# Ledger of designs, part 48: designed miniproteins, single chains, continued (2)

Each design is a single chain, and the fold is of that chain. pLDDT is the mean over its residues in the fold that is shown.

## One batch from the design tools (miniprotein)

Design m5654
Fold by ESMFold2-Fast:
Structure m5654 (fold): chain A 64 residues (1-64)
Amino acid sequence: SAKEELKEELIRMGVPEDVAEEIAELLENGGSAGDVAEILVKAGYPPGSSYHLAVSLYNRYQSL
């Protein structure tokens, strides 16, 4: 599934499994890039890079 594929990609990038699951589940349920950025910031990622990564992940999920 798109959710599992994105989760596996995130884990390979070094994102913790619990954070990867939360992001993938959020996107499966129609969450926005902004929502993904909030999860990343809460997990300790810098705000600026979190938003750029979140947009990339959102677009990747839509292509799966």
Scores: mean pLDDT 85

Design m5655
Fold by ESMFold2-Fast:
Structure m5655 (fold): chain A 119 residues (1-119)
Amino acid sequence: SLKETLLDKLSELLGISKEVLESFTPEQIFEYLKKNKSPIALVYFSILLYLLENPKAQLNEETIKKIKEFLKSKGIEVSEDDDEYLADLFSYILSKLDLDKDGYLSEEEVNLIKEILKL
């Protein structure tokens, strides 16, 4: 199923078991990733949450600025030199979750990911 495929991709992206993803709230996922010292997975999860609320967001300076502000609000430190790095991570997340490869998350994909993450 599409939900099973997305759950597999989220598990791979975040380094969290499917069972944990289905059981934990977003807040519990943040705490789990912080406790396990998974800084890259914290950034991936944060960008994913931004994309779920902004599924048609394009990679541009304003989007990167908003992602930085969101990361900072979650206690994740980012520098001004990280813009290209964050852009690469944004593209990587879309490449993993954009199953139809149109450069955007579909409404169905967004709704299923939100269901998995209990958003």
Scores: mean pLDDT 79

Design m5656
Fold by ESMFold2-Fast:
Parts: structure tokens; sequence; C-alpha cells
Structure m5656 (fold): chain A 120 residues (1-120)
């Protein structure tokens, strides 16, 4: 019974996080004329974040002693914020690479996206 309630709270938090991240992706696509390669990178970042939500909620329950409902809600907010910052950081690094910045500025993930964009 408790396990079922916790699962429902996590699924609700995942849905809310996904909806907020989707709104942020839509804004970034529109404001940056994002290519299909960049859109695919944002979708992967979103899916990675949503998969981490149960683990973040568990950490909040164990380390901060939050009740399950508050832990799930807090995990969603944390992951929405982290995902948005990660996407914005990728866009900034890609712009710097386009302007001739050294590859050491970018993460291996950002370099893979940059090279895929150049190949397309």
Amino acid sequence: EEEKKEKELLEKAKKEAKEQIDKHIDILIATNNASDVLVAAFERIKEDSIKRLPDVAKDLMEKLKLPPEKAAERAAVILVTATSLRMIGMLEDLRLLERGAPESLASPEELAVYRAMKAA
C-alpha cells in the first residue's frame, strides 16, 4: 500500500518534470533555430534527468529526512533546474566552439553534438 503510493507520487513528479523540461526545450528550439541533432541532444538530456528522479527523491528522503511527497516534488524542481542549466551550458559551449574556442572547453558529450552538427 505504501509502495503503491510512493510509486504514484514518483510518476506524478516525473510527469510534472517532463512537462516543464518540454516547455524549456520548446523555448530553446524556437529562440536558437535548433537543428535536429541539437533537439535530439536535448531529448537525451531530458530522458537522463527523468530516469534519475527516483534516486534524487530517495537521497532527499534519506539525507534531508523529507517525507515522500515533498521529496518527489523537490526532486522534480532540482532536475528541471539542473536540466535547463545543462542545456543552456551546452548551447553556450557550442557557440564558443563555432567561434574557434579550444575543444578542451567542451565536455566529450558537447564535442560529440558539435561534430554531429558539423557533419549534418
Scores: mean pLDDT 84

Design m5657
Fold by ESMFold2-Fast:
Structure m5657 (fold): chain A 75 residues (1-75)
Amino acid sequence: SNVEEGRKHFEAGRDALAQRDYGTALSHYEQALSLLKAAGDDADTELIREIYSNLAVLYALQGEIEKAEEYYKLS
């Protein structure tokens, strides 16, 4: 399902972040967010907020300050 697939991408993003592979982490978190949003309103809102928070951190680490601020507002 989109929910289960989204969770797998979230876990892969977390693993990449732990390895300081920020580009791979970003890609996985973006895929997780897309899949969880596609799952509809039953998607884990707490997990979506956590993904927004992690995306904000990753964009900030990459110097994308405007994107980081946008995602901080969504978390």
Scores: mean pLDDT 83

Design m5658
Fold by ESMFold2-Fast:
Structure m5658 (fold): chain A 83 residues (1-83)
Amino acid sequence: AEEAYRELLELDRELEELMPQRLSEPEKVIEQLERMKEHLERNREALAEWLSREEGLSREEAYAAVDQAIALLEQQIAQLKAL
């Protein structure tokens, strides 16, 4: 659970480093967003359990938070691909 969250934080850090290149190299940003989405999908249960334990969220709230993060990443990927 904690390991999946730490891996997510590292992916987010890598995304932040790529964001200045969003307009010049959108493909790199898209690849990173897709990696983050895949990580959230693969570790959905582990991340939800970690959020429930650390943030005091209910099971339903924790899963909803992960699902919302996935949906936001899908939206960002679609927007960048439309450029």
Scores: mean pLDDT 81

Design m5659
Fold by ESMFold2-Fast:
Structure m5659 (fold): chain A 70 residues (1-70)
Amino acid sequence: SKEEKIKEIKELVEEVKELMEKDKNISEESKKEGKEYLDELLEKLEAGEISLEEAKERVEMMKENVKEKS
């Protein structure tokens, strides 16, 4: 269902936020900016401004960016 997929994306967002928070190589300012980006992404998803697939792709891309800068 749409609700189940939204829940999955929210869980992925929390995973990325935890990865950023635990990474000592990422500045506090960059962590704040990344969290704000993810929160805005969820707001757009809930407002229907982006698709479920697009939201998931953007969260996965953020996860890779965190991994690259670690």
Scores: mean pLDDT 80

Design m5660
Fold by ESMFold2-Fast:
Structure m5660 (fold): chain A 77 residues (1-77)
Amino acid sequence: AEEEALREIERLVEERKDQLSPETYAALRELLAAARAGDVEAAEAALERLRAVASDEEKKVILEIIAEAAKRVEAKL
């Protein structure tokens, strides 16, 4: 379930990367990599960076990605 959710998030991030700045995209990729590795310290650092660089519009895109990933994972159950 966790690997499936992370994979769907990564796919949706790639599909919508044109709606994200390079800095927000890089921070989000770092967060996903840290989550996949179970590295809490790296995940916290990436999340702080993401909060600092992401605009309100980009934060909305990220929330939409997370919501859509959750729906896609549920559809496979």
Scores: mean pLDDT 80

Design m5661
Fold by ESMFold2-Fast:
Structure m5661 (fold): chain A 61 residues (1-61)
Amino acid sequence: MKELIEKMIKLAKEKKDYKTAKILELAGYKGLNGAEIAKILNITPEEVKKRIDEAIVEVLE
């Protein structure tokens, strides 16, 4: 749900977690997959997935 991604981005920015916000923007707004985001941010695809999952948990829990 794109609305959840937008809420996660806002929450991350409010918490000054700009790294998570950037990952969510690349995935949600630009449609990049985990491998593409990992290459841009110089991290692993697994780390990208973990950060997205953690952002979802933070919004919902």
Scores: mean pLDDT 78

Design m5662
Fold by ESMFold2-Fast:
Structure m5662 (fold): chain A 94 residues (1-94)
Amino acid sequence: PTATVTVSLSSDGTLTLTATGLEPGQYALLYRADNPFRIIASAAPGQTGTFLQKPEEVLGDWFVALVHDGKVVGRSEPFTLTPGSTVTVTVRPV
C-alpha cells in the first residue's frame, strides 16, 4: 500500500500532517527519527493532524509511518523539517 503525506512546519512551530491515498482503517503517524515510536501527530483519511512544537524540540529529522489495524504497514524515508517548510513524502511498505 502507498500513501502520500504532506508535512508542514510553520514559523510558529505548528506541525500539520495531511495524508492522501489512505483507506478506511489506515492512519498516518509522524515520528521523530531520534525517538522511535513516539507519536507526534496523526492523520486519519480526509483529516489533518496538528501539533505545536516547543522550540527545543524542533528536530531536523522525522519520518512518517502508515498504520493499518494497529500495525505499522509502511514507512517513509527520513526527512528534515525547518520552520516555514513543507515536505511531501511517499509512504511505502518497508
Scores: mean pLDDT 70

Design m5663
Fold by ESMFold2-Fast:
Structure m5663 (fold): chain A 100 residues (1-100)
Amino acid sequence: SAALKARVEALLEEAERRGRELGRETADMPEEEQKKKLEEALNAFDADLSKEAQEILAKTPPEQRAEMQALLDRQKRLLVSTFLAAYYTELIRKRREKAG
C-alpha cells in the first residue's frame, strides 16, 4: 500500500539522517569517543525501533505475530545497516575534506 511504502521510506530516511548527523558530530573526536557516541546512538535507535515494533505487534492478530516479528526483525537489521552506512560515509567524507 501507499501508506506502507511511505512508512518504510520515512524509516530509511530517518536511519540515513541519524547516521549522517552522528558522522558529522563525531568526525573530529578521538576514536575511543567516536565508538562511545556510536554505541549510545545505536542503543537509542534500537530502543526507538523496538517501541515501533511493539506497537505494530500489538495491532497484529495473534496467529500472524510470529511472521510479523520475523519481518520486523529483518527490517530492523536493514535500518541499522543503513544508519551505519550513512555514518561511515560521512566520516570518510569529513576525513577527506580535512586531508585536502
Scores: mean pLDDT 83

Design m5664
Fold by ESMFold2-Fast:
Structure m5664 (fold): chain A 67 residues (1-67)
Amino acid sequence: LETLRQKAEEHEALAKKYRELSDELRKIGEADPQNKEEYEKLADEYDRLAESHEGDAAFYRRAIENL
């Protein structure tokens, strides 16, 4: 049970970090219009990574709930 909780927390932390990086890149893009498209592409990539980790975290949370 503790191992599943630790895995859920690790993925939740990574998801949060990638969402924060995505938000930061979008803010940088707003301040640098000439490079906005490149920053948005990178932000979209981090959003996809965050979604993957959010899914993994949800999987571990469901495993805990079913015990």
Scores: mean pLDDT 84

Design m5665
Fold by ESMFold2-Fast:
Structure m5665 (fold): chain A 117 residues (1-117)
Amino acid sequence: SEIEKLKEEVDKLMDEALQASRAGDEDRTVELMEKAAKKTKELIDKMIQEGKPKDEISFFVGDFVGRALEVASLLRNPEAQQKILDLAIELVEYALKKFPDDPRLRGLLATLRELKA
């Protein structure tokens, strides 16, 4: 299905970003994370179109945030770390536009904003 393909594409991009961050390739890590965020937005939209449960969608957003924080933690450049945090914030805000009262998404946004402060 389209959802299965998007999930596989996101997982592959996130794995490649993790490997790039471990290698110290900051530019490639940011590029891969930007691609992963874009594909995750496409995945969210497709899951909504197909009537997937809100909890499944918000769980997937949470998984992205957790993996993004792991990738960012391996980078030494604060500017690259901030770019990845910004991508995670933007993704959570995107999901909150669809589910404004979701407590998991609200909690994730609060945590990310504290980490960026």
Scores: mean pLDDT 88

Design m5666
Fold by ESMFold2-Fast:
Structure m5666 (fold): chain A 79 residues (1-79)
Amino acid sequence: SVREELEEALREAEKLIEEAEKSEDPEEVMKLILEASRLVLEAVKKAIEAGELTEEDLARAQEVLDRAAEVGEKVLEKL
């Protein structure tokens, strides 16, 4: 279901962000956070199209995207 796809995408995105936080390679970090962001945005789009997106889902998606942005900003500052 679209709901299960959203939950899976959020979990996978969180895993990619955790991997990015452990990496010292800026290119690897950027690839991981961009992929995490892509997965979240695609899943949110599908949930909106299905009419199944809740305010809690939006808040969770925002938290994941904010964390990805923070990790990306920190690695770019080191360049």
Scores: mean pLDDT 87

Design m5667
Fold by ESMFold2-Fast:
Structure m5667 (fold): chain A 60 residues (1-60)
Amino acid sequence: ISPSDYNGYVTDISNNMNIIMSNVHNNGDSNGWSNDDIISNTSTHMNTMNSIIDNYNSSY
C-alpha cells in the first residue's frame, strides 16, 4: 500500500482512540453515563477499529 494509505489508517485508529478516551473522561460522571454506557460506546469504537485493521490486512 502507499504511505498515504498507511497514514490514513493510523490517523483513523488514533481518532477512534481519542474518542474512546474523551467519552470515558468527559461522559463518565459529568454527563451521567453509567459504566455500561461507557462500555457499550467503547465496544462500538473497538469494532470500528477492528474493521479498519481488517480492511488494512485484507487490502495488502
Scores: mean pLDDT 68

Design m5668
Fold by ESMFold2-Fast:
Structure m5668 (fold): chain A 69 residues (1-69)
Amino acid sequence: APSPEQQFLAARDQLLRQLRAEGVPEGKIQEFERFGDELLEQLRAGKISLEQAVAQLSRFAQDLLDETR
């Protein structure tokens, strides 16, 4: 089975493709990538679960999509 890290990276890649397809500006994509890096660091340190990391990342992606409209 894929590791929690691999599952998080796969979810991140899927969301990143969606954000780019929907025309989210590059500056906001960079903010998303930085937030994803912070969550990945917390996940690797065992400070958050995979479920928590994916939920937070998905919420941030949804906020960016809503801002872009």
Scores: mean pLDDT 87

Design m5669
Fold by ESMFold2-Fast:
Structure m5669 (fold): chain A 94 residues (1-94)
Amino acid sequence: SLAAQADALVAQADALEKQGTSDSLYQAGLLYSKAGDLYEQLGDLARARRLYLRSSRLFRQSAEQTSDPITSGVYLIASGVSRLVARKLDEKLA
């Protein structure tokens, strides 16, 4: 089911976030974002929003930890996109 897939992605992302490296935080951000997409499809907008905000934060942290300015720029763009998606969901939840 989509719910089982989303829950599995969250579990994988939680494990990667705990590793705390730039690469693991970026991968965790991607997985939280994918889980957010699945919860949005399921109509769980509140959970989707929380996952997009978590994704945005992790992309930001990953950008701050990398020494490569190009990689940092890409991660900051990913952070901004996730934050905009979460903000769009705020309008539906209000």
Scores: mean pLDDT 88

Design m5670
Fold by ESMFold2-Fast:
Structure m5670 (fold): chain A 95 residues (1-95)
Amino acid sequence: SEEIKERKEKLKKEIAELIERRAPLATEIIKFYDTSKPNAPSKEVAEFIGLLLAGSLTEEQLEKYGAPEEIRKKVEELREIQRRIDRLSDELVKL
């Protein structure tokens, strides 16, 4: 039970660090969308944010939004961070 507690603590800490790393990337990508489409309908904004946070935003969608290479790189970095969070969260649930 003590080994399980230590493993849970390490996983929670790693997840928290990844969440902190994800936050500035999400902020910059959302600012890009807001700047590029200031009059976008609320539904379109919500769909973009939902896809972004789910790691489901595709290259085709980024092209449609006119995303520059810098933003595309940030989206891919956020996807990788989210995949790591999901993996660690799955490990945590199994303990």
Scores: mean pLDDT 82

Design m5671
Fold by ESMFold2-Fast:
Structure m5671 (fold): chain A 62 residues (1-62)
Amino acid sequence: AEAAARLIAGLAARLAALAIAKELHAKGAEVKTSRVGPTTAVVEAVLDGKKITITITGTAAA
Protein backbone atom coordinates (compact mmCIF):
# COMPACT_ATOMS: atom_id res chain seq x y z
CA ALA A 1 0.00 0.00 0.00
CA GLU A 2 2.71 2.50 0.99
CA ALA A 3 4.82 1.61 -2.06
CA ALA A 4 1.79 1.95 -4.35
CA ALA A 5 0.94 5.41 -2.96
CA ARG A 6 4.53 6.55 -3.49
CA LEU A 7 4.52 5.21 -7.07
CA ILE A 8 1.28 7.06 -7.84
CA ALA A 9 2.70 10.30 -6.39
CA GLY A 10 5.82 9.86 -8.52
CA LEU A 11 3.77 9.18 -11.65
CA ALA A 12 1.66 12.30 -11.03
CA ALA A 13 4.81 14.41 -10.64
CA ARG A 14 6.29 12.97 -13.85
CA LEU A 15 3.09 13.55 -15.83
CA ALA A 16 2.87 17.15 -14.62
CA ALA A 17 6.55 17.70 -15.48
CA LEU A 18 6.01 16.26 -18.96
CA ALA A 19 2.99 18.50 -19.55
CA ILE A 20 4.92 21.58 -18.37
CA ALA A 21 7.94 20.63 -20.52
CA LYS A 22 5.71 20.26 -23.60
CA GLU A 23 4.04 23.62 -22.93
CA LEU A 24 7.40 25.36 -22.47
CA HIS A 25 8.67 23.80 -25.70
CA ALA A 26 5.50 24.95 -27.49
CA LYS A 27 6.21 28.50 -26.24
CA GLY A 28 9.68 28.33 -27.81
CA ALA A 29 11.69 27.33 -24.75
CA GLU A 30 14.63 24.94 -24.97
CA VAL A 31 13.92 22.17 -22.47
CA LYS A 32 17.38 21.13 -21.32
CA THR A 33 17.05 18.73 -18.43
CA SER A 34 14.39 16.64 -16.76
CA ARG A 35 15.57 15.05 -13.52
CA VAL A 36 13.32 12.44 -11.92
CA GLY A 37 13.24 11.06 -8.39
CA PRO A 38 10.73 8.68 -6.77
CA THR A 39 8.26 11.51 -6.02
CA THR A 40 10.00 14.53 -7.57
CA ALA A 41 10.53 15.79 -11.11
CA VAL A 42 12.60 18.81 -12.16
CA VAL A 43 12.27 20.56 -15.51
CA GLU A 44 14.96 22.96 -16.67
CA ALA A 45 14.32 25.19 -19.66
CA VAL A 46 15.68 28.32 -21.30
CA LEU A 47 13.27 30.86 -22.74
CA ASP A 48 14.53 34.12 -24.26
CA GLY A 49 17.92 33.54 -22.62
CA LYS A 50 16.38 33.12 -19.16
CA LYS A 51 16.75 29.86 -17.28
CA ILE A 52 13.55 28.47 -15.79
CA THR A 53 13.62 25.67 -13.22
CA ILE A 54 10.37 24.03 -12.16
CA THR A 55 10.26 21.45 -9.39
CA ILE A 56 7.22 19.22 -9.02
CA THR A 57 6.76 17.07 -5.95
CA GLY A 58 4.14 14.40 -5.45
CA THR A 59 3.54 13.67 -1.80
CA ALA A 60 2.33 10.33 -0.49
CA ALA A 61 1.44 10.00 3.17
CA ALA A 62 3.22 7.25 5.09
Scores: mean pLDDT 74

Design m5672
Fold by ESMFold2-Fast:
Structure m5672 (fold): chain A 94 residues (1-94)
Amino acid sequence: AEELLEKAKQAFEEGNYEEAIDYYVKLFRENPKHPKLEEVIFDLAKAYYKLYKETGKKSYKINAISLYNFLVRIQAPAPIYEEAKKLIEELKKE
């Protein structure tokens, strides 16, 4: 889990958002009870958001909105909850 999280964060930091998504998805699939699950889902959504901004591809926008909506539905901790709500509204306007 820790190795996958490190690789995902490194890929994201380098601008390799597709690679970051692959690592985050694998982390979530293999570790569904991870202590940082909500942060992992939030970062996965951010990676889709970045790909949408780079490519304009609507599927990435839909994936980002879906993941942000999931965080709102499960009532993630206040900082993630508030930021997810804001980003959903921003993405819906684009």
Scores: mean pLDDT 80

Design m5673
Fold by ESMFold2-Fast:
Structure m5673 (fold): chain A 108 residues (1-108)
Amino acid sequence: MVEELVERLYELLKERMKKLGEESNLPEELERALKELERLYKEQPYILAVQVFGNLARELGRDDLVQKLNDYLTDVAENGSLEEIEEAAKKFLEENAEEIKKILEEAE
């Protein structure tokens, strides 16, 4: 279930970046950004997913969710390894799956 949310957040960001690239006529910058996004999805999918979620929540004025995410990840981000941050991000997505689904539905 959480893997489906990760994929949806990744695909949403990818599509938004493609649309922005088409509108801005910056194909080389878009290609570089898409390659970096693919790398992040392979290496740190849960961290990428919570970052996308945080940006969407901020865009939709859901400051409560942005604060909840920041509070959840602050300690591990300051003192944890990449692996510990990935595990914390995964747990956040699992614990907040319903709120994340609502944000995804509102983003379109």
Scores: mean pLDDT 81

Design m5674
Fold by ESMFold2-Fast:
Structure m5674 (fold): chain A 61 residues (1-61)
Amino acid sequence: SMEELFREYVEKLKEAAEKNPDKQKAARLYMAGVLQIVGALLEGNVDEAKRLAEEFIEKAK
């Protein structure tokens, strides 16, 4: 579901932020990603918002 996808996105975002030694750089990069997802949702582009969240989850290792 949409809720499960975005909940996983938030959990992975928190984990990535906690593991990053450069907290300021991490905050800027992750905020940019969140703003892109929010922007897509505000434009009604749910598919793009999903794609961005899934891409982050796949790369968050």
Scores: mean pLDDT 80

Design m5675
Fold by ESMFold2-Fast:
Structure m5675 (fold): chain A 87 residues (1-87)
Amino acid sequence: GAVELAKKRLEEAIELLKELMKREPTLAQQIGFVLRCIGDSLELLALAPDNPKVQEACRALIEAGELVLEGKLEEALELLEKTLESL
């Protein structure tokens, strides 16, 4: 369902962020792709709002997106991986 699709988008965000951290952490296009995957995951999770795990995951995804925008990529990656594991 929506949660499984959200997990796939979150997995894509994690892989893109790992690659960005290795090559060029300030490359705007790659940051855009990571943020898009986070946004897609968040939008899909919003389809199951009454699940407590989904509510916590949505908060974590918003925080991870803010960390990406601040250039705190290691902290963002840790939050994304923990969020995926909790779903």
Scores: mean pLDDT 81

Design m5676
Fold by ESMFold2-Fast:
Structure m5676 (fold): chain A 76 residues (1-76)
Amino acid sequence: GLENLTKQIVKGVGEALGLSEEDQELIRKAVLAKFFGSKEEYEKLMAEMKARENADEILQALDQVIRIVQELEKDS
């Protein structure tokens, strides 16, 4: 399903940017919250990401993953 596909995309983007598995899992949760969760859940995850020392890298990875998922969602 989309959850497994999102996990694979996050892994690829995260590994390319040198992100930890913990950072990758946070991005995966944020992407799923954006598409299938509540605005409140997404905002809480965004706050968590912005609070991290490597926030810029995490947010860059999040933007890339969201773009890939949005294109796949359009084709589904």
Scores: mean pLDDT 81

Design m5677
Fold by ESMFold2-Fast:
Structure m5677 (fold): chain A 89 residues (1-89)
Amino acid sequence: MEEEREVEVELDLGALRALLEREVAAARQDPRVLSASLRVHAPVPPPGVLVPVRLVTRRRVEGDRASVTLVVRDAEGRTLLEVRLEARL
């Protein structure tokens, strides 16, 4: 099953980046996690600044594997942050 969701929100991107860096590091310590990565595609403002963004989440389950992708896009559709996670069910 593949599911995609999109939501428009104002976010503190600097705080979100810090949170995602911690969560990706924690995920890498779980033996069920096959891969976890965070990519920064554009400069992120420092914490304390709210910016309008689009959050896109994709979840896919295939056999004994699950993958999740979180993409943060600006108003022009440009990717700012991308998190990819693949885990064994």
Scores: mean pLDDT 80

Design m5678
Fold by ESMFold2-Fast:
Structure m5678 (fold): chain A 65 residues (1-65)
Amino acid sequence: SLEEAKKLIDEYFEKKLAEMKPNLTDEQYQEAKELMEKIREDFLKQLEKHPENLEYAIEVIKEEL
């Protein structure tokens, strides 16, 4: 479902930001957060347009978690 994909992508970005945080300045961390929010919005819009990709996207994200 789109809700499951949203939850997984949120968990993925939280994990990536946490991994990056020790190696980033506060300014770089804010830039990374803003970039990831834009990527997240675009990704979710693409899944709404192409629901046939939902299962594949969920599987790919789960592998990265």
Scores: mean pLDDT 79

Design m5679
Fold by ESMFold2-Fast:
Structure m5679 (fold): chain A 81 residues (1-81)
Amino acid sequence: SREALLAELDALIAELRARLAAETDPEIRQGLQSLIDWLEGQRAQMEDPSASDEEVRRLASSARALAAHFLREVDARRAAL
């Protein structure tokens, strides 16, 4: 449901904000902030009452995919240290 997808996205944004609060690397901080800002934009589109259920699912899928990609890149950078 839309409510479940919004709740999942809200939980992801909260997790990213917690990571940002603990992060000291300025490049990773900037990346996290940009990702959070983009996800908040996706969330606003998903909350639009004119958005179809199909559009909401596509937005949620894109948000999840980009966040997963970013976190994998951060983890890979950390593992190289």
Scores: mean pLDDT 84

Design m5680
Fold by ESMFold2-Fast:
Structure m5680 (fold): chain A 85 residues (1-85)
Amino acid sequence: SPLDVLRAKIDALEALLADIKANGMTEEKIAAADALLREIQAALKAVADAGLFAKYPAEMNALLQRLEALVQQWGELKKAYLASQ
């Protein structure tokens, strides 16, 4: 399911950000997060194309809220790292 793919990629981003917070930032982790965000964008398009936003509004709202929080956290972590270099 496109929705299951989207959920798995959001979960992977959350796990990566947790690892960055615990173990520190690296260029490899920046590349991994940027790749996951591109994959999440592709997964969101697949979900939209399948009409799943209208079919599962509560689940989609929850996933979008999680994604918004993770994107904000990623922006803050990346900004802090670049300022420290």
Scores: mean pLDDT 89

Design m5681
Fold by ESMFold2-Fast:
Structure m5681 (fold): chain A 80 residues (1-80)
Amino acid sequence: MEEEIEKVIKVIEKTMKFTPRQRELLRAAPSVEDVLQLAGIFKEVGPDASDEELKAEVMRRLEEGLITPEQAARLLALID
C-alpha cells in the first residue's frame, strides 16, 4: 500500500510540483483516493496556501458533494 501511494505521488509530480508540506500530507494519506483528492485541492489553492485555506477547500468540496463527510473528516485530520 505505501508503495502504491509513492508511485501515485511520483506520477502526479511529473505534471505539478508539491511543497515539502504538501508531500508530507500526501504520504500521510490513508488511501490512493485521498492522495488524488489532496492533489486536486493543492492544484486549486496553489503552493502558498495556508493550512486554513486547505481546510476551506476541503469544506467547499464537501458542500458541493464532491467528497463524503467521512472523507472530509480524514482530510481535515491530516491537515491538523
Scores: mean pLDDT 79

Design m5682
Fold by ESMFold2-Fast:
Structure m5682 (fold): chain A 79 residues (1-79)
Amino acid sequence: MKEELELEQRIALAYMQVAVLKIAARTNPEHREELLEAARRVEKLVEEAEKALEKGDLEKARKLIDEAIEEYRRAVEKI
């Protein structure tokens, strides 16, 4: 319901963050490997959050999305 919709929106935003990290890796070759590794980690966390949400585990989905956002934040701080 309300929480599910908010988590779905956060999952969509996290997928966009993965795309941003991949673009950043292309434009910042000195940080390419770190940014691609961060993109892979964020993508995995988002996929796990999506599966948790599909199973109705809102607490696990929220935790995984929070971890994905934190991984993204740490990665962009290096640029």
Scores: mean pLDDT 84

Design m5683
Fold by ESMFold2-Fast:
Structure m5683 (fold): chain A 67 residues (1-67)
Amino acid sequence: SEKKLKEQIKKFSEKLHEQLGKDPDEVEKELEELIEQGHSFDTAYLIVVIKIGEEETEKIRAERAAA
C-alpha cells in the first residue's frame, strides 16, 4: 500500500532525526529516490542505514581527533 509505504518512510526519518539529528526531509528524499530507481523499501532502508553508519563513524573519528 502506498499509504503504508509513506508512513514507514516518515517514521524511519523521524527516528533518525531523534537519534542522530538527521534532517527528516533529506532522509525521506533519499528513500523515495532509491525506491523510484527500482529498489524495494527494505533495500533502500539498508542503503540509507549503511550510509548513516559511515557518516557517524567519520564524526566519531573527527571528535576524537579534536579532543
Scores: mean pLDDT 76

Design m5684
Fold by ESMFold2-Fast:
Structure m5684 (fold): chain A 84 residues (1-84)
Amino acid sequence: SQSTLQLAQGLVQEADRLEKQGDEYEKQGDYKKAALLYQQASGYYRLASQHYQSLGPQYQQQADQLQQKADQLDQKAQELQQKY
């Protein structure tokens, strides 16, 4: 539905914002805060992916890309937690 599409788009925008904030904290050497923000962004990307999947096959590529992004951010957060 149009409402589901708007929700998915809003979740991606919020995830992008959190990822950017995480990148800024990582650049400053605040690895703990960066990891937390990356985990939060990952959660929003994963939720957006699920909503895109519910919209049908035309959104499958977008859903897959968001799932991949979430997995990459989870991995990055784990590495920052272990390294610092």
Scores: mean pLDDT 90

Design m5685
Fold by ESMFold2-Fast:
Structure m5685 (fold): chain A 83 residues (1-83)
Amino acid sequence: SDQIIQIARQFPGDAGQIIVDAARILDSNIQMASMMFIRAGRQLPGDAGRIVQQGARQAMQAPDSQTAGRIIAQSMRQAQTQL
């Protein structure tokens, strides 16, 4: 989650704050956190937005919060390279 928060600081506008808030609740509510990541992705341009949204949908299908966190962190790193 700390890695996700650090990457989120590089995201523009409200998307960065939504990602930070989502990362904080990921361990307690994977589904709600993933919905917030999808909302953040909708505010991001082009490929960055699509990558975040796809990662969040995959995280919803994860068996646990640790796996969901890894999926989100990887998607966030990939999305950041598209900004």
Scores: mean pLDDT 81

Design m5686
Fold by ESMFold2-Fast:
Structure m5686 (fold): chain A 77 residues (1-77)
Amino acid sequence: LQEEIIKATEPLEKERQELEEKPESLENEIKLLELEIKILETQLKLTDDPEKKKELEERIKDLKKRLEELKKKLKEL
């Protein structure tokens, strides 16, 4: 199960690392959060443990709120 999660998230983790090396900008911050959410959603889909599932759902919810705030800030510019 854990190995399957790692294998499924490896391409997304690599994309995240490449974006982290770029200069910080609001657009890059949004892209990094979107990738983080996709990684956690993939983990949630592959996880059968109810406790871990709840933890991942809460974490995804928090990151989605932060993403909405950053997108709103970008629209105001």
Scores: mean pLDDT 78

Design m5687
Fold by ESMFold2-Fast:
Structure m5687 (fold): chain A 74 residues (1-74)
Amino acid sequence: ILEEMEKLIEEMKEASKEEQKKIAEEIARLGVEGGVDERTALRLLLEALQAIDAGDTEKAIEYLRRLLEEVRRS
């Protein structure tokens, strides 16, 4: 799971906005599968999606990395 999430985060850097949204959704799904609370995963996903819509890829990646850290805590 963690390796898959890291790979998806790297794909974010070269992706279009629509692709970034799909990637963020998949990372959130993997986070829940990895033991993250659904409410926490959805909140971080929403924050990442807002950053993507603003064109702020670095900020979106920060929220997705926070989700990955939540998996490590689980």
Scores: mean pLDDT 81

Design m5688
Fold by ESMFold2-Fast:
Structure m5688 (fold): chain A 100 residues (1-100)
Amino acid sequence: SAAARAEAERLLAEGERKEKEGEEALKKGDKEKAAKLYREAARLYREALSLLAPDDPLRDRILEGLERISENAEKVGDKETMLESGVEVALARIQRWLGL
C-alpha cells in the first residue's frame, strides 16, 4: 500500500541517519556508541523491508544498507548484528533468485 511504502521510506531515512551517526561515533573512537547506532540502523532497515512488496526497488537500497551495517558491526566487534544483517541480505537475494 502507499501508506506502507511511505513508512518504509521514513524508516529507511531514519536508518541511514543512525548508520551515519554510528560511522561518526566510530571515527571518534566510541565503539560502544557506534555498535548501538548500527544495531538501531539494522532494526530500522529490517522493519522497512517488512513493509515492502518483494519486487519493490526500494528493497535494493535497504539491502545495501544492511550489507554496510554487517561490515561496520564486524569492525566494532558486534558479531550478532554482523551475522543477523548478513543473513537478512543473503536470504532476500536467494528469495529473489528463486522467485519467492
Scores: mean pLDDT 86

